# Designed miniproteins, single chains, continued (3), part 61

Each design is a single chain, and the fold is of that chain. pLDDT is the mean over its residues in the fold that is shown.

## One batch from the design tools (miniprotein)

Design m10108
Fold by ESMFold2-Fast:
Structure m10108 (fold): chain A 80 residues (1-80)
Amino acid sequence: MLQLKLEVIDLARQVAELAEKAGEPELAERVRRIAQKVVELDDVEIMQQAITLLRQAEEALRAGDLEKARELVRELEELV
């Protein structure tokens, strides 16, 4: 449980920093908010799904695919 929470928080921080560097501060704020909600829910399946989506969002942002990153963040928001 604690390990999954730490991974969600760490990945969300990385994704938020990449979004800010890409000129998308509102996307970064959305990622931080959803990570907090995911951790508060304390559900293993939701945390695992969030980790998968956050990793995909990280990859999209590193590739400069802002449209895909926004869609992945929307999917994250639907998780909570």
Scores: mean pLDDT 87

Design m10109
Fold by ESMFold2-Fast:
Structure m10109 (fold): chain A 72 residues (1-72)
Amino acid sequence: SNIEAARPYAEKADAGIQKAIAEGRTELDAETAALVQKAAELVAGEPLPALPEPATFEEVLAAVARAAELLR
């Protein structure tokens, strides 16, 4: 399934997000943002607009929400 295909990217992205939160950062590093983008595209089953660099947590959450809408 699209969700299962996205899982390894989502798990790596979550680790990066948790580290950013623990360090008090308001932005994700490029590698973590790329993992979020890949997971979201796999969930949606189609290419999505690229996240800005640097990507804020709000922009990441918006991309994930959009991918969830497209999964329906």
Scores: mean pLDDT 71

Design m10110
Fold by ESMFold2-Fast:
Structure m10110 (fold): chain A 98 residues (1-98)
Amino acid sequence: SEALIEEARRIKEESKRLEEQAKKGNLDEVEKILEQVKELYKRAKALLDGARDANAPEEVQEAVREAYEATKKALETAQSQIDRLKKEQEAARQAALS
């Protein structure tokens, strides 16, 4: 379905935008981005599973697979940035107490 391909492409593009924003954001911003990416990941997985179950054309399955991989990458990037920013915040706090 063209509609499913278009939805998958939108999820992929949104995931890439959120991934780039996560690299530049502060802790609060990246935590909000993580929640948005989690919702996109759930949606992409549902589309991937649904396309497989419906035996959708290969073009549709490829588009939803690409969207799913993009959401996974964005999720990993956001989680990695949160971990880094929390460590930097803790280090700054310790330095201020010294």
Scores: mean pLDDT 87

Design m10111
Fold by ESMFold2-Fast:
Structure m10111 (fold): chain A 104 residues (1-104)
Amino acid sequence: SAVREAAVATVRAQADYLGLDEAQKEAVLAALEAAIASLDAPSGERRTFHVLGGASVTVERDGDRVRLLASGATPAEATLASTVAIAAARVARARGLEPEVELV
């Protein structure tokens, strides 16, 4: 979908801005794909994905509500995790879910 393509483009642009190499970009995009796949998880399920280094995203389903928790040990990691969480949240909204993004 156009929203999914935009989500991938946004995450790729942030990875480029942070100077990540191709292997690191692939890892970050894999984390985005995992977060998007978790939108189809049963209600009550919580999954955590490592993005890169200390950066992680947790996706939690509660009916039509989706909580996306971004965490990072450094400002760059926090920015990367937040970018992935926000991108996944845009896909969730396009699917009729109610996403909420939090930096923790």
Scores: mean pLDDT 86

Design m10112
Fold by ESMFold2-Fast:
Structure m10112 (fold): chain A 81 residues (1-81)
Amino acid sequence: SMEELKKERKELGKEFSELIEELRKLGADGATIAAYVEEYAALQKEFDEALKNKDIEKAKETLKRMKELVEKVREEKEKLE
């Protein structure tokens, strides 16, 4: 449902923000952090437009890509620990 998609997006946004702050604390490269933030912002816009257009399938696909980005950021954090 749209409500479930919105909830997952909100939780991913929280997790992404926390991971980015931890990357900053661990001394990750600023250009790398900026690239992740830009990519997440672009995916967020795609997700929001998909929901606005009631395109549930595109919203699901975009959410999957957002999850993949969050996992990639988590992997980068683990490499610095």
Scores: mean pLDDT 86

Design m10113
Fold by ESMFold2-Fast:
Structure m10113 (fold): chain A 69 residues (1-69)
Amino acid sequence: SLLTPEQRELLKTFLMDVYGLSEEQAEDVVAEAERSSREELVRYLMERYGLSREEAEAVVALVEVLRAQ
């Protein structure tokens, strides 16, 4: 399912505040999260933004929680 505008803003704020991503980088991650599988998003975050696997999995867990609401 696609994220709501409010869920997208929450995810962007989390990425910017916790991982220090720019607004543009956070927007790219939100767009990727809407089109990617769980494992594809983990790989994307690790390869493009240098997140650890643990950090990337935390982002994916947040996306899954938001989609479940």
Scores: mean pLDDT 84

Design m10114
Fold by ESMFold2-Fast:
Structure m10114 (fold): chain A 92 residues (1-92)
Amino acid sequence: MAEELEEARRRLEEWEERIEPTIEEIEKKMDEEIAEELKRALEKAPEILAEAEKELERAKKEGKEEMAELIERSIELLERIVEKIKEILKKK
């Protein structure tokens, strides 16, 4: 049963839909505290992305196409978040 993968896909889709509204909210509420937290997130992002890329390679080698698709989408979402955080920090 692929119920766990379907649940994960639905969660990812919900996150993808929430990204733009969340970014707008952060821009409106931007202060020193939020800026510091965003900078810390950017510092950790390369390690998180590297780990996700390793899991993607493993899923592809094991023939888990559905898992690989979800990991690829998660990587794309994380990269999009990183770019948006950089834009927000530049505008302050």
Scores: mean pLDDT 76

Design m10115
Fold by ESMFold2-Fast:
Structure m10115 (fold): chain A 90 residues (1-90)
Amino acid sequence: SPEEVEELKKKVEEIGEIIIKSAEEKNDKELVEYVKKKTEEILKAIEAGKFEEAMKLLSELYYEVKDKLSDEDYKKVEDLGQKAVDIIEK
């Protein structure tokens, strides 16, 4: 539904914001640019109804950032990602 699509997009935006904020605090400009582009790709895939592609892109984002985030921030990103998966699997 349009409401579920908007909720899903909001979760993806929140994931991106957490990672970007962490990267900015570390002055990691390459990571900031990567996450902005990847988040935009994920949001476009969701808007196009390409949920399998969106999930693949989200997984690629997690893999790239797993060693670059604090344990606390990574857990927040994983929790939001699980909520995104739960919306898709409805």
Scores: mean pLDDT 83

Design m10116
Fold by ESMFold2-Fast:
Formats: sequence, structure tokens, C-alpha cells
Structure m10116 (fold): chain A 86 residues (1-86)
Amino acid sequence: GSAEERLRRILTEAIERARSREPVPVSPAARALFDELVALLSRHYVPPDIRALVDELAALVREGRLSDEEVEELVERLLAASRQSE
């Protein structure tokens, strides 16, 4: 499962990096961008483990553990991984 494996990897790496950081102010725009990604992923079937990782990452974004630039880069990477059709 290439797409699922990529999503798990990206999410797990992002969560581990976010946990190792001190909180940084996150803009409402970055939060909205991540909420839009969560809504988009919810439109597609995702395994429960991937859903749990997305929910954990969303909590870390709300805590300010990701910068605006990191949220934007992460959204782009997750969208690229999810677009792999088969």
C-alpha cells in the first residue's frame, strides 16, 4: 500500500518533530489550512491508524508546535502523497 505507507511515514515524522519543539505562535491562516486538509482527508476512506495520526498532528498544530511554514509544507506533502492513484 504505497499511498498509505507514505501517509503514515509523513505523519509520524511530523508528529515526532513537533513533539521535540517548544510551542511557537501559529497564525489563524495556518490553522485554517490544516483544518482544510483534515476535511479533505475525511472525504476519503483512511485506515483508523492514519486517522489517529492526523488527529494527533491536528492537536500539535493547535498547541503551536508547528510554524506557519511547516504547516504549509506538511499540507503540500500530504496532498502529494494522497494524490497517488491506483
Scores: mean pLDDT 73

Design m10117
Fold by ESMFold2-Fast:
Structure m10117 (fold): chain A 111 residues (1-111)
Amino acid sequence: SFDRPLSPAEQAVVARLRAAMARSPRMRAIYEAALAAGMTPEQALWHALFQMAREAAAGDEAALEDLVALLETLGDLESAERLRRLWERGDLTTVDILQLLGEAVRKAVNS
């Protein structure tokens, strides 16, 4: 979670994540529900990503495709391809997805 004050570079990446999430009606619905439940915008964003990761790991192909599109929007085509390969093998876990998302965010902050 992003409980500490974010740097300008981190804020820019979070803004890109929110914009990409808003293009997924499903992620947007989870985000809006989290806000209604009293989460901060940053907490609601990570909650939506976590729920999508859990659904993809449980075999939801639509959740997988939304997460792949998110990684592609961040410019991390390598992580997007790894996510698809893990899915195709049937080995995809929530932890794997969160690690790939974390790496994509780290790369975006440093670019």
Scores: mean pLDDT 82

Design m10118
Fold by ESMFold2-Fast:
Structure m10118 (fold): chain A 87 residues (1-87)
Amino acid sequence: MEEEIEKKKEELKESYDVIVEYALNQSEESEKRRKEAEKKMEEALYFIRKKIAEGDEIAKKAVEELKAYFDEIEATHGEALAAYDAA
């Protein structure tokens, strides 16, 4: 259970990194990777949110850690990410 949540947290981080890479370097190859990463991120988020709904405190902590990670990346690459979201 803890291992599954940790694995999904890492999958979310990896997927987010791919999306950031696409925002910085938009190419046909990076767009294909971005689409796959978005799907993996949605699946991992669904899993973690389901665990939080079940009362899993480890999943709740994982979301807090993920939010901190995303906030840090957004602070560094926020302009590029905002341009990506606007497209």
Scores: mean pLDDT 75

Design m10119
Fold by ESMFold2-Fast:
Structure m10119 (fold): chain A 76 residues (1-76)
Amino acid sequence: MTPPERLAEGAIRVLDKMADDAVKKKLSEGDEEKAKEIEKVRDETVRRMREHARRGDREGVLRSLLEGVNKIMELT
């Protein structure tokens, strides 16, 4: 089974791509404020995923990813 740290690295890559695409979309729309909010959600979610991975909490990593993705989708 994948170590929690490796799981978090994969989850961070997924989140980073989604956030990057969402930020680019908002910037193309002239919505710099929502682009900044998406970046903030990304940073906060990465911190949570890393914290859960540090504790060996795989479910916490995945839960944090889902919450971050949902927030980014709401902002997009």
Scores: mean pLDDT 85

Design m10120
Fold by ESMFold2-Fast:
Structure m10120 (fold): chain A 85 residues (1-85)
Amino acid sequence: MEKAIELAKEARELAKKELPQYATSIGVAANTAITAIEKLKENPEEAKEQVRRALDAMVRIAQKGSPEAAEKVRELREKILEELD
């Protein structure tokens, strides 16, 4: 769980550096993913779906700014989901 949260924080910081125009929106999605990860012990199935939706939103927003930055956000999404399995 801690590593998944750190990866979501990395996505937030990446957005500030490479997607400043979308940093707030990506930050909101990343924070939603973090809160859902923290709820995995309480309701694992619903929390995992909420994480997936928040991470998908991050990738979609990043795609509006830069294909290269979006690919990096997608890689972080995949790593976060792997840490939760």
Scores: mean pLDDT 83

Design m10121
Fold by ESMFold2-Fast:
Structure m10121 (fold): chain A 60 residues (1-60)
Amino acid sequence: SLEEVEREAREEIENARRAKKAMEEAGKKNPKLGETLRGLGEISVAAAELVAERRIEKAK
C-alpha cells in the first residue's frame, strides 16, 4: 500500500542520515578525508530522498 511505501521510505531516509553521521565521525578521525566523507554523507541522504519520492510516486 502507499502508506507502507511511505513508511519504508522514511526508514530508508533515517538510515541514510545515520550513515551521514557515521561518515562525519569518521571524517573527524581522518582529517584528510573529512570533506570527502561529509560530501558523501550529504549525497547519500539526497539520493535516499530522491529514491523515496520516486517510490511514493510509483505507488500512487
Scores: mean pLDDT 82

Design m10122
Fold by ESMFold2-Fast:
Structure m10122 (fold): chain A 71 residues (1-71)
Amino acid sequence: MLEETIALLEEELARLPAELAALPEALQQAVLEAARRAIELARAGASVEEVQRTLMEPLLELADEMNAAWA
């Protein structure tokens, strides 16, 4: 289960640079760093829920910043 999740995250991490190519470099780095941290937590034995939360938190933060910029 957790090992399968790590494998999926690693596959996504490998594809992310191409998928994020249109984004500013700073945003690309933030997403890649979040993915790497999620994989590290999974390897350390964190729950799937903790891994998913860690991956999603930077994306939610970016969404909040974007909404604030347009407010």
Scores: mean pLDDT 68

Design m10123
Fold by ESMFold2-Fast:
Structure m10123 (fold): chain A 93 residues (1-93)
Amino acid sequence: MKELEEEMEETREELVEVANRGLAGEMEAEEAKERLDELLARLTELADELIKKAEEAGDLERAREVALKLTSAQFYYLAAKVELDLMERGIPI
């Protein structure tokens, strides 16, 4: 269970890193968007598994914490994808 929590945090950190590198022009916008899609899909899978395990254990606070972390990552992902799309189209941000 700790391993899944560590993988979720590592995946979230990688999502933030990829977004920042794409927005800084250190990574091609197309590549950054593809990696963000893959990382969000993985993060969602990990969050769903962690929430299920927390619910089975009766730990509703843990389930809530995981859901909030996923929601925060989803907002960051959406904001980054919009900015990367604008960059790819040559529109100033």
Scores: mean pLDDT 84

Design m10124
Fold by ESMFold2-Fast:
Structure m10124 (fold): chain A 74 residues (1-74)
Amino acid sequence: SKQEELKKKLKNIEEMLEKMDEALKLDPSVEPVIVEVLNLLIQGKIEEAKELIKKNTDEEVEKLLLEAIELYKK
């Protein structure tokens, strides 16, 4: 049902935000990158969001933020 699809989507968004919070706890300086990534994701610019992460974050933070994007895509 549409309600079940919405609940699943909301859960994926919650898990995405948890991954982003983990990244912020590791490196608070990535907050502007996370804000821009969220703006790009809302616009459907997923590949641009991934490139922004790869260019502007360290390996550990990059992994968390790329996992967050995969959750958003579900």
Scores: mean pLDDT 83

Design m10125
Fold by ESMFold2-Fast:
Structure m10125 (fold): chain A 78 residues (1-78)
Amino acid sequence: SDAELLEKVRELVKRTLKEIEELLKQGKVDEARLLAGITEGLLRIQIGVAKIAGDEELAKKLEELLDEFRKEVEELFK
């Protein structure tokens, strides 16, 4: 279901943010940036798929999740 997909994507985002933070603590800035970029790209693909499928509610929730991910990444890189 869309709710199950959204929950899995939320858990992926949480895990990825922790991985980015750990990479930054290790001084692996380029690897952290690459992981952040890949994750943002995957979220954008999922938003596009939801829009093509006509699932406006899922697309909106994924866009909100992408915006939150981008804000958290920006905070981690400061």
Scores: mean pLDDT 88

Design m10126
Fold by ESMFold2-Fast:
Structure m10126 (fold): chain A 74 residues (1-74)
Amino acid sequence: SKKEELYKKTVEEDLKLAEQDPARLPEIARGLRVAREAGMIPDELFEKAVEYLRELAKKSPDPALQAEVDAILA
């Protein structure tokens, strides 16, 4: 549906932003969780985005960033 396409596009944009600025990973993770709890994002899309954000956090030079992202998305 058009609504699913819009959510997918928004998630893709947020993931690109996280790639460009890893310091924003916790902010993006919080936004993603809020959208999921509000029913604005399908479970399947949320799970894929969570997996990708965790992988980006692992690549960060700051190991505390991974722990923060994992805590937000737990």
Scores: mean pLDDT 78

Design m10127
Fold by ESMFold2-Fast:
Structure m10127 (fold): chain A 63 residues (1-63)
Amino acid sequence: MEEKLKKLKEEFGLTEEELEAVKRLLNGESEEIAEEVRKNKTITSTEEAIKAAIEIAVEKLKK
């Protein structure tokens, strides 16, 4: 998990705040990720779930 988060940070150019938001979503595991999985039925792997968490975190930090 940690190694994949570091690669995704590099790939998507995440800030420290965005990375922390992604970690919080993944540690909370249920709420926002479950909703994203419900909306996007193509999310079937851990990598796809992490990408969904990134999208949610970025949207939450966006004003």
Scores: mean pLDDT 61

Design m10128
Fold by ESMFold2-Fast:
Structure m10128 (fold): chain A 92 residues (1-92)
Amino acid sequence: MKEKIEKGKERLKEREEKLKKEIEELKEELKDLPEEEQKKKLLEYLRKNPILAFNSEVAKNGYPVEEIIERGKKLGLINDDEAEAIREEAKK
């Protein structure tokens, strides 16, 4: 039961782990910029990478899940299985 969602979550975790490393590298590159510029750059990156936005501080502050899913699918970053996994997590 829910094998489609479970498989989506597995793929989501793999992509999240890879993107976490990219975020850490981005933070190191941005550390010399003013705080306002750092926040702007991080938000732009998260908008391009909806999987990270889901688990970020931005997502915890009520970032709209359906908007994240829509952008992720449009950009080809997530598939239907991953979108269902994100929706299931958002229901909790």
Scores: mean pLDDT 61

Design m10129
Fold by ESMFold2-Fast:
Structure m10129 (fold): chain A 80 residues (1-80)
Amino acid sequence: DRVDALRANIARLEQLRALFADVADAVAHFDAAIAHYRQAISTGDQSHLDQARAHLRRGVDIIVARYGVDAFFDRLAAAQ
């Protein structure tokens, strides 16, 4: 159950990474978030979940700072 939810979060992060591949600094944070979610699955360690969430937030903040919040949501909507 929890592992399936974490795998779903990894899949969403891989989609975010692909959608914003032009933003190298955000991609680096999404890659770090994916790595920490994978470690959380393997170890059960809460610290990896906290680190994954922090990296996800930083990646989104970089995109929003560069393009604005509307551009972030527009690109997400176009992927549906």
Scores: mean pLDDT 84

Design m10130
Fold by ESMFold2-Fast:
Structure m10130 (fold): chain A 64 residues (1-64)
Amino acid sequence: MEEKFKEALEKAGTLIAARKGGEEAQRAVDAAMEAYKKGGIEAALKTLEEIDPEAAKLAREIIE
């Protein structure tokens, strides 16, 4: 799970960077990582979905 979660965040971040820019992508990844520390994978995915639902869907598919 840890390895897949890192891969999911990296790919989601890349998608957000391509669509919204690198600064937005970094903020999204940072927010997801902080959510992960507090509530695990589901909290991280929920946070990512609030920022970019398409990137969150990609991340969820990689993790599952």
Scores: mean pLDDT 80

Design m10131
Fold by ESMFold2-Fast:
Structure m10131 (fold): chain A 81 residues (1-81)
Amino acid sequence: NLVLSEGERQALAEAAERIEARIKAGEDPLVAAEEARKDLEAQGHLTAARLIDKMIETAKASGDDKLAGEQVLTALKIRAA
């Protein structure tokens, strides 16, 4: 039961856009997600940062790093909407 504030939902949406831009630039999707998590944590958006962290852990458990990164971005966009 992670309840996002309005500010945290906006920050999560902005993080999703940053991850997508980094992936389009050729960066690894999991690396892009980890950097976005660090940015959110540094900004004090701890709930949004923890949500991304849990998505990364779930994705890593799947055993397919490429598919995992794509799933993190998709889940993040759904959560931000």
Scores: mean pLDDT 75

Design m10132
Fold by ESMFold2-Fast:
Structure m10132 (fold): chain A 62 residues (1-62)
Amino acid sequence: MPAVPRLSDEELLELLGKLASGKMSPAEAARELERRTGIRVSPAQLLALLSARLRARVAAES
């Protein structure tokens, strides 16, 4: 993964919320991320980034 988009936690959580609620597919979220950051990401890369953020949130629960 040679490039990781730089976006705020708020923007990332917004995309996470849309994905979790089914309002947006991973492919649409990846496209939206590219639109916001100008960096192309695959749906798989986006899911990896979201998984990392979910892990951090789970850690915060304890």
Scores: mean pLDDT 68

Design m10133
Fold by ESMFold2-Fast:
Structure m10133 (fold): chain A 95 residues (1-95)
Amino acid sequence: ELEERIEEIEKRLLELIKELETNKLSPKELEEKIEELDRILEELERLERELEARLPGLDEAERREALRLLMRIGVNHVAAAVLKVVLKKELEKLE
């Protein structure tokens, strides 16, 4: 389910934020998390395109649901992009 995939991404982003707040991450761990965020960003872009492609064929209720999911995708995309910048800055400090 598309909504379930968005929920899984949201949960994982919150876990990554918590790990950054509570742990001193090694350069390897930071690099791995940056690569994971790149995959998350690609997934969010794919989900956005998939939802947008379906919009013209949806009824009123389905359109409202799709727009709500698109908003959640947008918020998570910004969060993932910002988190990636933060992780890159942490990696730079360890170089």
Scores: mean pLDDT 85

Design m10134
Fold by ESMFold2-Fast:
Structure m10134 (fold): chain A 99 residues (1-99)
Amino acid sequence: SELEKAKEIALKALEEAKEIVREGLEKGELSEETAEFLLKQIERAEEIVKDPEASILDIEAALSFVVMAFAIASRRPEDRETARRAAEVIAEAANEILK
C-alpha cells in the first residue's frame, strides 16, 4: 500500500540520518551536544512512523520536524556540514513519499 511504502521510505531515511550523525560524532565533525539533540529528534520521528495508526500526513509532519531540527543544528558552524547532509537524506525521502 501507499502507506506501507511511505513508512519504509521514512524509516530507511531516518536510519541513514542516524548513521550520518553517529559518523560525524566519531570523526569530531559534530559536537556531542548536537548529536544527542539530533538523535533524540530522529528517535521521536521513528516512534511516530512506527505507530500502527500513523497516517501519511503524520509521517510527513514527523520528517518535517526532523528537517527543522537539522536546520537549527546547521546554524552552528562546527556542526553545519554533517547536519545539512543528514537533512538532505530526510528531505529527499519526504519528496519521494509525495510522488
Scores: mean pLDDT 88

Design m10135
Fold by ESMFold2-Fast:
Structure m10135 (fold): chain A 78 residues (1-78)
Amino acid sequence: SPENEAILQKTLEEVQGIIAEALATISDQQKLQAFVQYAEKELDKVRALFDKGASPSELTAAANKAIASLRAKKAEVA
């Protein structure tokens, strides 16, 4: 649906922004690689819900959880 496509696109943009910040701030290459892999895995969970035709509210909740998890993980690593 157009609504779910917009939610997914916004989530992709937010995740890409967090990864860009991590690339600029995390000097340890192993920690950076682990963070990027973690971010991709969290994003894949949101994509899986999109592919299953989850409701906009379910997709938004999953997206918010993924973004919060990435922000928390970035703070932990850097």
Scores: mean pLDDT 87

Design m10136
Fold by ESMFold2-Fast:
Structure m10136 (fold): chain A 68 residues (1-68)
Amino acid sequence: SPAPLTPEDILEIAKTAYRSAKAGREAAGLEITDEQAKEMAKKAARTLAKEVGLSEEEIKKILEELEK
């Protein structure tokens, strides 16, 4: 069976999503800001973390790391 996703795994997934959104903005010519891409990544991370059953404290740490 696959190992459960850790907070570190979710953070890396969210960082990848942020980078992809930023690259997609440039490639598609869409006028999205870095702040908008970061907010999309944070929403994705929070949703995934809740689905995996992480605590609110772990979710908060992931979101704080995404702010850096």
Scores: mean pLDDT 74

Design m10137
Fold by ESMFold2-Fast:
Structure m10137 (fold): chain A 86 residues (1-86)
Amino acid sequence: MVIGELKAERVGPGQVLVTAKFTVVDSSETITVAVVSESRGTLATAVLRKPGEIVEQQFYLPEGETVSVYASSPSRPTEFLAELSS
């Protein structure tokens, strides 16, 4: 299982810093995580391998962008974790 968290912070006129954080809680297999923008597609991917592993990624985006985070593994289909409108 992976916990996906999204945070947005206004850093300037019409500009937002989006932070995506992934935490592996329990997994016996490699997990691939993705950060996706509705208008731009995939912003980043990462591979997590161990329980307790944390990956954090940050993006400067225009205000009003929708960002979603997903996880997948060899034994599980792609799972939606969280969504945020910046």
Scores: mean pLDDT 81

Design m10138
Fold by ESMFold2-Fast:
Structure m10138 (fold): chain A 106 residues (1-106)
Amino acid sequence: LEEAKELILQKRYDEALAVLESILAQDPDNVEALVLKAYVYFLQGKFDEAIELLRKALEIAKKNNASAETYALIGSVAYLMYSITGEKEFEELAREAFALAQKAVK
């Protein structure tokens, strides 16, 4: 994951995707890897693919009773995408993820 984050910072998106795809080949339910892959697709203008990956990440997080921090990560990334695009789908996903984060605190 650290290598993928560094590649994203360097704007080396194809290499970042290759690293993330390698991680997901070993663990297809890795929520952080799915969120980072969604973020790369978003930076490439692939908004439909980005929202689908965030939805998948949220569903896996719900299935695994993820931490408040994991839900907050999904919500924060979705809200960032919403603030840039104005697309309601990102807002709706952010609201759901933040609500789940609040419930997961205690």
Scores: mean pLDDT 82

Design m10139
Fold by ESMFold2-Fast:
Structure m10139 (fold): chain A 75 residues (1-75)
Amino acid sequence: SMERAQKLFAEDSELIRKLQAGELSKEEVEKWRKEIADMLVGAVRAALQRQFGPAAADALDAEAQRLLDRIYKAI
């Protein structure tokens, strides 16, 4: 949901702040960025599967890497 996404963004902002203060490792931040990106790709895949069936979800796999890269850059 949008509310869940907003909460994750707020938590990510806190993680970035702690990283800049030297309180978190860059490896930990990278892991969380990947988890958020994977969650967003999963949500898009599920939405496509509901609208167009499993074949559309399979077709997303070809675009998943590009979409994941874009989401990763946005976070």
Scores: mean pLDDT 67

Design m10140
Fold by ESMFold2-Fast:
Structure m10140 (fold): chain A 66 residues (1-66)
Amino acid sequence: AMLQALKENADLLPQALIVAARTGNQAGVEAIAQWAVETGKSDEVLAAARANGLDGAVQTVERARA
């Protein structure tokens, strides 16, 4: 149920990461990074984080995909 709901909303993961990072929600950034790896959206999420200068979020996603 949860993984299927995340797959259906995977296109929202890049935007969700940006919001979490900008609001200082580090636990949210970590959760979204893990979900992005699980849904195959890690590259899109990384691209969005880099485009928005979110260096901490970039590092979190890179660590999650390693």
Scores: mean pLDDT 76

Design m10141
Fold by ESMFold2-Fast:
Structure m10141 (fold): chain A 93 residues (1-93)
Amino acid sequence: MSEKEREALLLEQEGTLHLMAGTIYEKIAKTLSGEKKAEYLRLAAEHYKKASDLFKKAAEILKDVDPKLAEKYQKIADDLDAKAKELEAEAEK
C-alpha cells in the first residue's frame, strides 16, 4: 500500500465514523417532532457534510492511484452532500 493509499484509508475511516453518526441522528430525528426533530436533523446534516468532505478528499488523493475507488468515494461524497441538504431543508419547515 502506498503512502497516498494509507492517507485515503484514514480519511475513509474518519468519513465512515461521521456517516455512522449522521445515520444515528437521522434515525432519532424520524422518531421526533417539532423543534427537537429539527435539532437532530441539523446534527445529522452536519455529520453527513463532514463525511462528504472526507470522502471527497480521499477520492482526490486516489484519482491517479486507484481511479475506480476514487470514483466510488466521489459518488459517496456527492450522495452524502445531497442528503445533508435535504435534511437541512426539512429542518427549516
Scores: mean pLDDT 88

Design m10142
Fold by ESMFold2-Fast:
Structure m10142 (fold): chain A 63 residues (1-63)
Amino acid sequence: SLEEKIQSLQRYKDNLQRELDKTREQLELHQRLGDTGMTQILQQQVDYLEKEIKKVEAEIKKL
Protein backbone atom coordinates (compact mmCIF):
# COMPACT_ATOMS: atom_id res chain seq x y z
CA SER A 1 0.00 0.00 0.00
CA LEU A 2 0.95 3.67 -0.29
CA GLU A 3 1.17 3.99 3.51
CA GLU A 4 3.48 0.95 3.76
CA LYS A 5 5.69 2.41 1.02
CA ILE A 6 5.94 5.74 2.89
CA GLN A 7 6.78 3.91 6.15
CA SER A 8 9.52 1.87 4.40
CA LEU A 9 11.05 5.01 2.86
CA GLN A 10 10.91 6.83 6.22
CA ARG A 11 12.67 3.88 7.92
CA TYR A 12 15.34 3.85 5.20
CA LYS A 13 15.80 7.62 5.67
CA ASP A 14 16.14 7.20 9.45
CA ASN A 15 18.85 4.56 8.91
CA LEU A 16 20.69 6.89 6.49
CA GLN A 17 20.50 9.75 9.02
CA ARG A 18 22.06 7.57 11.75
CA GLU A 19 24.88 6.54 9.36
CA LEU A 20 25.39 10.21 8.37
CA ASP A 21 25.72 11.28 12.03
CA LYS A 22 28.30 8.55 12.69
CA THR A 23 30.23 9.41 9.51
CA ARG A 24 30.28 13.13 10.40
CA GLU A 25 31.75 12.28 13.83
CA GLN A 26 34.48 10.18 12.17
CA LEU A 27 35.14 12.96 9.63
CA GLU A 28 35.58 15.56 12.41
CA LEU A 29 37.97 13.25 14.29
CA HIS A 30 40.15 12.60 11.22
CA GLN A 31 40.14 16.31 10.28
CA ARG A 32 41.54 17.13 13.75
CA LEU A 33 44.23 14.44 13.28
CA GLY A 34 45.24 15.90 9.87
CA ASP A 35 44.50 12.60 8.08
CA THR A 36 43.80 13.98 4.58
CA GLY A 37 43.32 10.52 3.02
CA MET A 38 40.63 9.46 5.49
CA THR A 39 38.97 12.90 5.50
CA GLN A 40 38.63 12.74 1.68
CA ILE A 41 36.96 9.30 1.84
CA LEU A 42 34.67 10.35 4.72
CA GLN A 43 33.75 13.62 2.94
CA GLN A 44 32.68 11.58 -0.11
CA GLN A 45 30.59 9.30 2.14
CA VAL A 46 28.94 12.30 3.88
CA ASP A 47 28.11 13.84 0.48
CA TYR A 48 26.62 10.55 -0.75
CA LEU A 49 24.47 10.11 2.39
CA GLU A 50 23.20 13.72 2.28
CA LYS A 51 22.21 13.35 -1.40
CA GLU A 52 20.52 9.98 -0.76
CA ILE A 53 18.53 11.43 2.18
CA LYS A 54 17.32 14.36 0.02
CA LYS A 55 16.39 11.89 -2.73
CA VAL A 56 14.33 9.76 -0.30
CA GLU A 57 12.65 12.89 1.14
CA ALA A 58 11.68 13.95 -2.41
CA GLU A 59 10.25 10.46 -3.10
CA ILE A 60 8.16 10.60 0.11
CA LYS A 61 6.81 14.07 -0.80
CA LYS A 62 5.89 12.85 -4.32
CA LEU A 63 3.70 10.07 -2.86
Scores: mean pLDDT 90

